# Designed miniproteins, single chains, continued (4): the designs that were tried, part 71

Each design is a single chain, and the fold is of that chain. pLDDT is the mean over its residues in the fold that is shown.

## One batch from the design tools (miniprotein)

Design m14443
Fold by ESMFold2-Fast:
Structure m14443 (fold): chain A 90 residues (1-90)
Amino acid sequence: DKEEDERALEVLLEATRLVEEGRYKEAIEMARKELGLSDNAIFSGIFNLLVEEKGFEEAAKLIREAAKALKDEETLANVEKAIKNYEAAK
C-alpha cells in the first residue's frame, strides 16, 4: 500500500526529528498513535533513518539516550547488542 508506506515514512521522519531534539516521549507517543506499532518497531525505524542521516555511531548514541530516558529496557538491550556487533566487525 503506497499511501500507507508514504504516511509511515513521514511519521517516522517526524519522530526521528523529535528524537534528535531530545523529545523522546513525544516522538514515541506520536508514532504509536499514528502507526499503531510497538515501541521496539518504532525505535527500529528511527534507528535506521538516523543511521542513513548521521551514521551508525551517532544513531546508536541517540537511541541509547532515548531508551534510557524512557526506561525502555528492551530497546536499550537491542541498541547495546547492535553496538557490540558493530565494534566486533571493525
Scores: mean pLDDT 81

Design m14444
Fold by ESMFold2-Fast:
Structure m14444 (fold): chain A 100 residues (1-100)
Amino acid sequence: DRKQRLNKIRDDLKKKSVIYGDKMRRDNPDQYKRMSSDWQKRFRLDPTTVTFGTHGYFSLQQGDMKSFQDSMNDIATIYRITRDDRARRLYMHLLFDKMA
């Protein structure tokens, strides 16, 4: 049953990333395109993780700490279920941006 629970989490994260991506493309298309491409290039991450990173970054820039923390939790969940160190590096990068 652990595999079924992990697949449910992955599916929910993917659906959430589509919603976030669509909103960011609608609200800030050029900035979203630039940031998501930069994140993909620097961290070589999948589109879902890049979308959460970009959403976290925009939230932080707008002072929306709740949305920032939600995206940080999503990235941490991705790292927990995938063990992809690139997701951890993105998490640390965003955390340092908040502290700086």
Scores: mean pLDDT 83

Design m14445
Fold by ESMFold2-Fast:
Structure m14445 (fold): chain A 80 residues (1-80)
Amino acid sequence: SHMEELRRRLEEAIKRLEEALKNKDFDGVTQAAAEIGRLLGDPQLAVRITKIGLDAIDANDPEKGAEEIRRLVEEHLRRL
């Protein structure tokens, strides 16, 4: 289904984002956030995810950042 394909692509983008957070890769965070926003048709979500990710790198807490981003994406999916 379209939703299953969307969830698969989102999971791939989120995994790239988690790796970027772990590696403190600012460009990788921005690119993955942009892809998530594009997949969900929400540029504001991309900006919000980028901020959460960059804040998590600054706080040296990539796991918390990843958890917040996953929760935000799931909340968005429930509202589709």
Scores: mean pLDDT 87

Design m14446
Fold by ESMFold2-Fast:
Structure m14446 (fold): chain A 76 residues (1-76)
Amino acid sequence: MEEVEELLQNTRLLLDKISELAKKLGPEVQAEVDKLNAELTRIEKERDKLSDEEALKRYQELFDKAVKLLNEIIKK
């Protein structure tokens, strides 16, 4: 489903941007980004076992977590 692929791409782009910012902000932020990247990798590995609805929900939850982390970073 195109909607799932679009959300996946947007999530990857956001995490890439946060990863670059985290390199300047120290090990605690880097650890949070690593955790989100590990979650993305896990969802991708399980994708064939998930319905489109389940995949969309997991990517949306990950995207929301990434947005929250980015907002915490930009407040500094």
Scores: mean pLDDT 80

Design m14447
Fold by ESMFold2-Fast:
Structure m14447 (fold): chain A 114 residues (1-114)
Amino acid sequence: MLGLPKEKEQEILALSGQSLFTIRSLMDSGFSAQDALNFAIGVLKGSGHLEVAKALEKNKDKIIEQAQKISLEDAKETAKLMKEGYSVEEIKERGLEESGEAVEFLAKKIAEEL
């Protein structure tokens, strides 16, 4: 999908799913979308994923748009399945189309920064 080694692609997809779940969880907890996104960026920087954090900073408005389209439950399930090694296609086939598209969008933006 991303033109990367399989292991690196799986890592980026898992990080994308986890970031979207973090953003959506904070939004549902009453944080603004901007504050939720800035928190997720801070977590990535703190964990040493500087290139991933940079991709999020470059695409804030589009990431917020994607996070607004998905429910907390769908974001949580998608993050879990991505961590377990499921493909974006398999996620979409499970009825998680919007969250699968959001993960694919974010993963592509991260790959552009590598």
Scores: mean pLDDT 87

Design m14448
Fold by ESMFold2-Fast:
Structure m14448 (fold): chain A 116 residues (1-116)
Amino acid sequence: ELAVNAVNALGEIALEKPELALPTLVKLLAHENEEVRNAAKAALVELALKHPEHTITPLALLLVHENEVVRQNAEAVVVELAKKDPELAKKIVEEARVFNPERAEEVLKKIEAVLR
């Protein structure tokens, strides 16, 4: 509970100053506690909606990250984004395509499935 409250507070700070909080929110996607990871995912969705310019490249890099937990949680963020802003989600996927075309196509298919 305390850790989730801290992540939520960090998310509020990120909405005003993304450069201060974004690296920590990204690290929390790999946190051992599932509630902390879920809070970080929710904070990143809100941050991407308010500051797409600061989140497109970081999220694209997370989609192709070497750690599977990070990749899956970044995918969940981008899929949730697609429900609110499908064009932003597609921009993130196209950025990821530069690094890994197969992974980008995989995420794009999941986005298309939820827009159904």
Scores: mean pLDDT 80

Design m14449
Fold by ESMFold2-Fast:
Structure m14449 (fold): chain A 71 residues (1-71)
Amino acid sequence: GGAGSVLAAASHDLAKNPEADAKKSLENTAKALEEMGDTETAKRVREAGEKAKSSEEAAKLLKELADERGG
């Protein structure tokens, strides 16, 4: 899998649990991307986490990044 798969999985998890800590989910996703060597996408994920105003916005950002990376 690539970065798109990691982002899609994180987005799915947030969608299944809207009460989840979105910032923690984004941080875990960024670390996984860094382990895969995709430091640029990891940086964007962390920045999105800092700027997201709600868990819903964070989930939407992850989905859009997954679509861009996978499509």
Scores: mean pLDDT 74

Design m14450
Fold by ESMFold2-Fast:
Structure m14450 (fold): chain A 61 residues (1-61)
Amino acid sequence: MPSVEELLAEAERLIAEMEARGAPRADVRTARGLLAQAKRERASAESVRQLVALIREMLAA
């Protein structure tokens, strides 16, 4: 199972990929906001995993 640190790093990598692919500014802003909130609130590994899944869904759109 990935650690919280590994999941946060994966979320950050995926957001960078969104930016590199020219994803809508609003989607990038939303993803960054959710990641910042997860870090601020010390979210559980499960919550961060759900965030990673959401960002992957945004990339697939």
Scores: mean pLDDT 81

Design m14451
Fold by ESMFold2-Fast:
Structure m14451 (fold): chain A 59 residues (1-59)
Amino acid sequence: GSEKEKKIEWLKYALERVDKEIAELNAQKDSISPEEYQARLARLEKQRKNIEKMLKELE
């Protein structure tokens, strides 16, 4: 019902935000340390994977 629909929309919004952050991070790759880039990318990829998993569970 409505609660499931709200969760799906919120997760889709969260996924868009993560994708935007990854794109912004990639645009800055050459201007930040390799360690910072790898740490931030790993965090964002983990968030993306978790959001995708939650969306699949709500099917």
Scores: mean pLDDT 84

Design m14452
Fold by ESMFold2-Fast:
Structure m14452 (fold): chain A 114 residues (1-114)
Amino acid sequence: MAEIRLDSRREGNTLTYTITVTLPDGRVLRITITIEEVDGRRHVRIVVEADGRRIERELVDPSAEEFVEALAEALLEAGMPEEVVETVRRVALAAGPDFGAVVAGIARGLAEAL
């Protein structure tokens, strides 16, 4: 049974979500999502850290689908099984169109799959 923690922090115009997953074997997966508005455009940075690996993706004005796909790609590169990633993608996209709901959906999908 995996332990999932979702934290959010706002600093000025920057909103950061951190999802921490403690796997049953004691390994830790950390997902950091940073959202910043610059010149009327939304800049989204995704960082996935697992087993000493760091995967980073940057997107400008992403749709919910584009954001979830970039996260799915980063999770696969971090060594997450395709079955886990597909569950996360499905649950996140079902959560709604706003970023907060999608991020909560990512955490819920990880909890369902792990």
Scores: mean pLDDT 83

Design m14453
Fold by ESMFold2-Fast:
Structure m14453 (fold): chain A 112 residues (1-112)
Amino acid sequence: SMEKKKEMVLAFLDSFKDGLKEGIKDEELKKKIDEIYEKVKKAVLEDDELAEELAELIENGDLLGAFRLIATRVLNEEEIKTLLKILKEYDKERGADSPIELVVKEILKELE
């Protein structure tokens, strides 16, 4: 059902949000994570087509595709730049660029 698809998508997004917040120390960036999360959550709840497309990508294990869809469909350029800043801070503690950071960099380059 659509309700169960939305629940699954939101559970995935909530876990990702919590992981990002735990992985960074900057309290202002944690607030920005919450702001972006609430915008994405609202979009998933209000747009059945977006929820269905995200559910299919997540169910198929295409997590990078799910992230690309969110960044291109829901976020504006300034929010995508903020997300890149968050991912860079998260990845800095690990000493390597994540696949998600690389996807966000590619999306921003396509918008220029």
Scores: mean pLDDT 84

Design m14454
Fold by ESMFold2-Fast:
Structure m14454 (fold): chain A 74 residues (1-74)
Amino acid sequence: MSKEEKDEEIARKIAEDAAALVAATAAAPEVYRPLLPAVAERLRGLAEKLEKEGLPKAAEEARRAADEFAALAA
């Protein structure tokens, strides 16, 4: 797998997992909303790591997911 293919695959996986957690939060906010601040913080750390590894698409998706979860937690 090339670095570009890896970047696109990880980006897609992050987007899919983020969408699933958004849907889960909508269905059971009392269960999932308390988890969102910690998930957002972990995704910000993941975005920095992915950027340093030269995976900019995956890093951007992680940042987008982190911002979305931080907003949902507020």
Scores: mean pLDDT 85

Design m14455
Fold by ESMFold2-Fast:
Structure m14455 (fold): chain A 72 residues (1-72)
Amino acid sequence: MLSEEERVEQSLRVARSTVRHIDRVERRNQARGRSLSPEAHRAREIARKAIEAYKRGDYETAIRLTDELVRG
């Protein structure tokens, strides 16, 4: 119970880091005339949905989505 808040914050951190990393890769790829892989697009969308769930107070969904990102 004491670590529930910490788990929620860790999920948010993972999701935000994932979006930021992929956004940076996309910008570099665009500068070189390359596109993102379908896998990178999917990972970013899952991460964005996790952040949105967190903002809505749906912490269980946020944790589940970030767990999916970590497991692949």
Scores: mean pLDDT 79

Design m14456
Fold by ESMFold2-Fast:
Structure m14456 (fold): chain A 75 residues (1-75)
Amino acid sequence: SASEALRARVAAALAELRAIADQLRAHASDAALRAALRAEAVRLLGEVLAALDAAGDQALRDRFQAEVEALGGAV
């Protein structure tokens, strides 16, 4: 279903964002790599939020937002 596809997409995006957060922590001195990783995180966030908004799934959007905020607090 579209709802299952969105949940899978959110889970995949959260896994990618966690990997980006881990790489940012590992590469504190590489300004160019850190800038590229942050740009990719912003792109992923924008794409997933746009898909969630288009689908009108507010509950899934709120869960995604909470997980992203938790990741930001850990960095």
Scores: mean pLDDT 82

Design m14457
Fold by ESMFold2-Fast:
Structure m14457 (fold): chain A 90 residues (1-90)
Amino acid sequence: MEEFRRLAEEARRRGDLEAALNALMAAAYHALMNGDSATASELFDEAIELAKKDARLASTLAVFLGYVLHRYDLANELLEISKKLREKKK
């Protein structure tokens, strides 16, 4: 968990938002599997805020939430955000 969080911070400093999102998703999933729902929730919130900045990142997080965590409600919300971001970016 800590290693994935560190990787997310390093990726964010490099401007590699995709790598940062992937590391946050891995950290959140690891926390969830260990029964640490509070840390998992915090990491998912960080991932969602990052994903809102880019249509591709929003789509990536939506697929993860839908297929891995079965959070279809949140996955659908992020897919709508991704669509709106693509519409605004021509």
Scores: mean pLDDT 76

Design m14458
Fold by ESMFold2-Fast:
Structure m14458 (fold): chain A 58 residues (1-58)
Amino acid sequence: PRRVTVTARVTGADGKSVDVEREVDVRSAEEALQAVRDLVKEAADKAGLTGPLTISGL
């Protein structure tokens, strides 16, 4: 396993955005992508973002 830092910006339908970052242990780029998806869901729920989400990668 490899330790990597993943970063994403999540924007809600109302234009509110949050930047999220997390260190994760991954064995592949696919595992890193899944970790980003999970982090985005947590961040959107915690920040109260509603409606369709827009995700901007690096």
Scores: mean pLDDT 71

Design m14459
Fold by ESMFold2-Fast:
Structure m14459 (fold): chain A 70 residues (1-70)
Amino acid sequence: ELSKEEIKDLILQSTKQILAYIDTLPKSQALEALDKLIASLEQEKKEHPEYKEYLDEAIALLEKKKAEIE
């Protein structure tokens, strides 16, 4: 079983890898992917409020990338 610290690291590391992938996409596809991913993480926050802090950090990184592309 994963500790909270391990889950935090997985969420943040996965988010950074996804952001690197999004950087390879055309602008329109990158924005669509970011919107879908943000919506997915917002749903995860509702299902797992105990991870809200880590999911909020991931969402903030995605929102920042979206602002940079727009």
Scores: mean pLDDT 82

Design m14460
Fold by ESMFold2-Fast:
Structure m14460 (fold): chain A 88 residues (1-88)
Amino acid sequence: MQEQLQKLYSELLKVGSSDPNKVKSLTFQIADLAGISRTTVAFLTNKELVELAEKAKKEQLDVEGFLKELEKRAKDAEKETLELMYKA
């Protein structure tokens, strides 16, 4: 599992902004392996996923640091979306 996570994460950092659809696919595969909810991650847009990948590359985050940031951002996006739906 850890070796597969590292391979997918390395590929994600290589792809970056060049292919947003591939970044999305790789991020969901990483989430599945790490036990992060796909439904929660789905609240992040392709742009937000690319921005997270670029930040991880710039800040040289390890896979655990990336997973923590991904889960935090996904939960924040879910909360904001649900609050917006309530106001609508």
Scores: mean pLDDT 80

Design m14461
Fold by ESMFold2-Fast:
Structure m14461 (fold): chain A 98 residues (1-98)
Amino acid sequence: DLFLQLLQRAADALLPSLTPEQQAALRKALETYLKINNAKTIEERQKILKENGLPESAQSIPELLKAELIKAGASREEADAVVDRFTDALAAEAERAR
């Protein structure tokens, strides 16, 4: 899956510039996204989100990453900054793949 490869490349590019807590949040967000993407029903997706203490509205990697960062004790501003850096890295990897 090209999209999953781009996600992993974006994560790998960003990880060295993050704090240990931010790195853990990013890895957990990606893991949760893969579990949600493999879920066959809405009920299974909601169960995964609930078990990870995440809001039912978290449907995308940026939303999952923001939720994990806030759960780890980041401020909303700090979480938004990390999410913006991740989305920028993902966009850069997508452009490189063209």
Scores: mean pLDDT 80

Design m14462
Fold by ESMFold2-Fast:
Structure m14462 (fold): chain A 83 residues (1-83)
Amino acid sequence: MKRILYIPSGGGRRGIEKPFIDDLRKQGHEVTEVSGNASDEEIAEKIKEFKPDVILAGPDRVDRVREIAEKIGWKGEVKSFGP
């Protein structure tokens, strides 16, 4: 079991990502979502609150999320949903 913080892509890509997130929950992983349109402060606070093992971000969000995680000293893995 892993604690996964999910930050969805904007637009229609969020709908493509949903089945994969639902599958992770079915596998017994704890998945919490935070909006990809949230402020840097909101994303940082969610990382601190939830203490994820991994962060899974849409490809349009991943660079920003990596910067936020690095700034707060979070040393886990940030993965992109796409290439």
Scores: mean pLDDT 80

Design m14463
Fold by ESMFold2-Fast:
Structure m14463 (fold): chain A 58 residues (1-58)
Amino acid sequence: SSAERFIKSSIEQGIILEKNGRYDLAEKLFQNAKDVAEKTGLEDYYEKELERLKKKAE
């Protein structure tokens, strides 16, 4: 879905920002993804994708 794509993309961008030391901006991106997840009933998807993508980025 469009919401799932947005959540995944926002998490991926947030991880890139964290790697560049832009923690405040990364937190804003993660919060935006979480807000969309809450609005669309995708909170579980957000939490699982956040953990999965952060581990993959390691």
Scores: mean pLDDT 86

Design m14464
Fold by ESMFold2-Fast:
Structure m14464 (fold): chain A 102 residues (1-102)
Amino acid sequence: MSREELIEKGAELLAKGDYEGAEKLGREGLEKGDPYGAAILMAALVAQGRIDEARELARELGVDPTIAVTLASFAVNYAQKGDIEKAKEMLKKAGELIEKAL
C-alpha cells in the first residue's frame, strides 16, 4: 500500500466511525515500522477517547505527546465532519512528525 493509499484508507475509516478498523490498520502499519500507520493508530485511539494510550504511544515513538495528540485530534475532528482532505493532511503531518523521530 502506498503512503497516499494508507492515509486515505485511514481517513475514510475514521469518517465512517470504524475506529476498530482504523486501529487495526494503524497497528499493522506500526508493526512494519511505518510512521503513517502509527499516526492512524494514534487517531483511532483518540477517536475512542483513549487519550492516555495515544500519549503513551507518542512517548514510545520519541515524539512530543501534546503535538502528536493535537494533530491526531484534528484528523479525527475533520474526518467526523466529512472533511476527508483535511483529515488526510493532519494524518500526514502526524506521520511526518513520527518519521523524523525514528
Scores: mean pLDDT 89

Design m14465
Fold by ESMFold2-Fast:
Structure m14465 (fold): chain A 63 residues (1-63)
Amino acid sequence: SEETKDYFVNVLKKMNPEDAKAFLVSQVQDASPESKQKVLELAKLVGNEAVINAVKKQIEVDK
């Protein structure tokens, strides 16, 4: 839901960027192709370029 998404985005924004990056990259590793796209959208909503780039790179590696 949008409310749940907003909650997680706010939590991730308050986290150390390294911790947020590690968490989201881990989510990609265990994700279906559909869920990988959702993780990338969450990273974009957090708005940290290093986190977004790490998630994009992990999606490419995992295929």
Scores: mean pLDDT 79

Design m14466
Fold by ESMFold2-Fast:
Structure m14466 (fold): chain A 71 residues (1-71)
Amino acid sequence: APRTVRVPVSSLPKDPEEAVRYLADIIRAALEAGFDRVEVVDEQGNVLASVELSPETDPEEAARRILEQVR
């Protein structure tokens, strides 16, 4: 099964550029730890946004794609 990191939507900064930095840092750490996927979830565990990770993934680009899906 893919190794997935789940990020609560409530943890996201309200400012878009701060949210990009926050998510990019999480994505970078996930890549270093060998995770395959990042998901943003609500309090019920519903997936609001997701990105598949590969060695070629740019953390900031992936963060912006997640935010586009959530907002």
Scores: mean pLDDT 82

Design m14467
Fold by ESMFold2-Fast:
Structure m14467 (fold): chain A 77 residues (1-77)
Amino acid sequence: PPPDSFTRAKAISLLGKDIVDAIETVVRSDVNNQPVTPSVQKAIDTIQQYMRQHNYDPDVVRTIIRAYFRIKMGLRD
């Protein structure tokens, strides 16, 4: 089914711009089949640190996964 109106702005409001920017960096690397560069590794580390700061809260983890797939599928503002 089509997603609810999950936009880039909504992702930023839920996760913060830094985490959304990190997810976008990982998605771009994934889509282009690039090896894990230092900048991509820093993005992964940023996302992992955010999850750890929230004690792997299932709602936070689900929101990150949702943002990842929506960005990969062409998330719009």
Scores: mean pLDDT 76

Design m14468
Fold by ESMFold2-Fast:
Structure m14468 (fold): chain A 69 residues (1-69)
Amino acid sequence: SAMEEFRRQLAEKVAKWAAEQEEKLRARGIEHYTITLEFERDEATKSLTVRITTTSPESETEETLVTKG
């Protein structure tokens, strides 16, 4: 379905972002980290919200991305 394809493409974009984030963490000497992704769909607006949390011993960051489907 179009929704499944959209989620797959979004997952690929997020995976690329995560790989870039991992490279930045490695450049800072951070060896242990967790990246968490949460997906939230608003049926009325057909929008998808992705919350991205990166946790490491030194820092925590949270980002939100909103995409119209």
Scores: mean pLDDT 71

Design m14469
Fold by ESMFold2-Fast:
Structure m14469 (fold): chain A 77 residues (1-77)
Amino acid sequence: SGLDDIGKQLSDLTKQMFDLQQSDIDQSTKDQLLQQINDEIAKLRKRAYDILMDRIRAGEMTESEKIVLDEFKRQEY
């Protein structure tokens, strides 16, 4: 559930980032808001990574966690 919530928040933030880039607001305001969104994405990614690493260390990996881990690895490369 925690990873699902993080996945939803990441999806929402990436949509906000896309919408912001397409908006008619001035570039300096866009840059400031984009930095805030990127900071939130980084925090969520760290949280997801910590959860996944704890699960791996416990010897537990669900299919949903494997999918999230693979997606996360793809974004890091």
Scores: mean pLDDT 76

Design m14470
Fold by ESMFold2-Fast:
Structure m14470 (fold): chain A 73 residues (1-73)
Amino acid sequence: APPAPLPDEEFERVVKEAEELIKKYLEQGDDEHSALGKAVQELIAKGYPAEEISRVVKEVLGLPGATVSAPAA
């Protein structure tokens, strides 16, 4: 069976944890990319599946996952 998504409660907790980690690393002087990378590494170390971490990252960054070429305006 395909991996089941985290329940809403668990997903919100992981999102909050990722946001706190990113903010912590940004406060330490890391850039957004480094802060995100460090947060992802900590979530992996805690045993969260990569697919769920990807969803958390998209939620934290506000990326809906749908990128389309913008029409020339």
Scores: mean pLDDT 71

Design m14471
Fold by ESMFold2-Fast:
Structure m14471 (fold): chain A 99 residues (1-99)
Amino acid sequence: MARTLTFKPTPLEAKELGVSLDTVTTITIYEPAKEVTLKYEDGVLVGYDSKGNKVIEAKNIADPVITLLLILAEVLEQGGIDAKLTVDPEDMKKFWGEE
């Protein structure tokens, strides 16, 4: 079941994060999954289920914190107490801007 969530930065967030005010972060949920592994690939945050199927995709990320919180909320909605969200540390360094 494909579902899309979108949000825009405020003028203050756009200035702080160095993004355009017209940047619309889009989170697409392709399949409900309670166990998701996040990877950061070519400017896109992708969630994979335990079988390696792409279940979540976030593009044009203006605010990484809000993007992660929305993905976590979706995984928790699908799995409740059994929900699992795994993040690759190297992919997260790229997502946050590695030095």
Scores: mean pLDDT 73

Design m14472
Fold by ESMFold2-Fast:
Structure m14472 (fold): chain A 116 residues (1-116)
Amino acid sequence: MEKVIMAQMEVGVAEVEVAVAKKFIEKDKVGILRLLKHALENIKRALELAPEDKEVREEAARVLEELAEIAEKLGLSKVADLLREAAKAARAGNVKKALDLIDKAIEELEKEIEKL
């Protein structure tokens, strides 16, 4: 039970970060890229804490799809594609694949932040 509650808290933090990113998407590119990275790190922890919980996987997938939309608006098509694939893997219960795809998306975001 405790790990599922902690996983839901991680998802909740990522949902807040998504809402803030949507509000400021055109005002602070560096801030938005950092929020996307933090949200992905929160979703990664949620999936690591409760990999077998269907509700956690479905909520994580939903947040990953919202993060993909934000990445697309920022011109980060490769990040968006990785996150859409991660969302599909999470829903399918392929948590190891979802985590690998999230790690690749974080690496791509770190490269974009380093350019700024």
Scores: mean pLDDT 88

Design m14473
Fold by ESMFold2-Fast:
Structure m14473 (fold): chain A 76 residues (1-76)
Amino acid sequence: SKEVEELVNEIKKAVAQAHFLKLLGEDERAYKLLVEKWEEIKKRYSKETIEEAFSLLSPEVREEIEKLLKEAEEVV
């Protein structure tokens, strides 16, 4: 659906932005961006929509997201 497509694009943009910040050595800022975006997504989308969006992401992108969110939870 349109909502799932929009969420997939939003996730991809957030991951790309966080990756860019990490390349600049701004790890704390990257983690805060991901945590804030994840909280926004949980408020705007149902759990089912989030699960569908993640299923449409490549395994490599999903692994990167899981890694970044895990790191963010430890730092923030």
Scores: mean pLDDT 77

Design m14474
Fold by ESMFold2-Fast:
Structure m14474 (fold): chain A 66 residues (1-66)
Amino acid sequence: MEGQRWTFRVVGRARDGREVVRERTLVVRSGQDVQDLLEEFREEAARELGVDPSEVSVEALLTRVD
């Protein structure tokens, strides 16, 4: 199944200014795919930063892959 490919550059930022950056490419078929990605990343970033997930601000930058 072909959908539109997007590369997500996801940034998790802790209150002390430390950041975790991840890039993932996925086929977006629904907004749920994006929400699932952001939720998983929040937990991953919190684990890496050693903070509670509620203390991580998550931002995504999207680039279309042609």
Scores: mean pLDDT 75

Design m14475
Fold by ESMFold2-Fast:
Structure m14475 (fold): chain A 91 residues (1-91)
Amino acid sequence: PPPVVLSEEEKKEKAEALRAFLENPDEESAKKLQELNFSELLASEAAILIREGKLEKAKFLLELAKKAEEEKETELAKKLIEKAEELLKEA
């Protein structure tokens, strides 16, 4: 498969959408993250955080997943847990 490279503008928009969702998890923000290829956003951020604070980032994602489960957003919670586990395994 060909490599996928995001432009700086796309990375910034996706990063801002993620941060906004992490600060205020709402249904609209969750849907926007899914449309913005949430997995690609996490991959880009993970590459940066691996050298600085992977453990803290993983804890943050796990706490967010718990909030998603509380709001019955099971699919989003599963993706967040999966990404946190991938981040820890690559550590």
Scores: mean pLDDT 59

Design m14476
Fold by ESMFold2-Fast:
Structure m14476 (fold): chain A 61 residues (1-61)
Amino acid sequence: SSQRQQGDQYKQQLQQLYQQGAPSSELAQQTTRAVNSYVNAGDEQSAQQLSQEGSQLLQQK
């Protein structure tokens, strides 16, 4: 679905932002957008996995 593709794009953008040293607030917003896109696509597994990965990235910041 388009929502699944949007989630994948937001996930890629999240990785880019992390590499660029973006603030935690921006990383959190991007993670939320990606997770919501997966939820809207009915992909609960991808949403849950990304939520966990995003939390780990924020803890390392």
Scores: mean pLDDT 80

Design m14477
Fold by ESMFold2-Fast:
Structure m14477 (fold): chain A 58 residues (1-58)
Amino acid sequence: SLEELKAQAEAELERVRAGDLSAADRLERLGTLLVIQGHTEYAQALGRELRAALAALA
């Protein structure tokens, strides 16, 4: 469901923010799944958060 995907995405994003770069790959796959299911705006927001988290770690 969308709520389950959101919960998974939030957990993986938190891991990326903590420095776990392997979570970035999982988050990217979740974003693709969200687009396929028609949740494009949420997926775009998720992509922006991922880029911000990665930039903060660089």
Scores: mean pLDDT 84

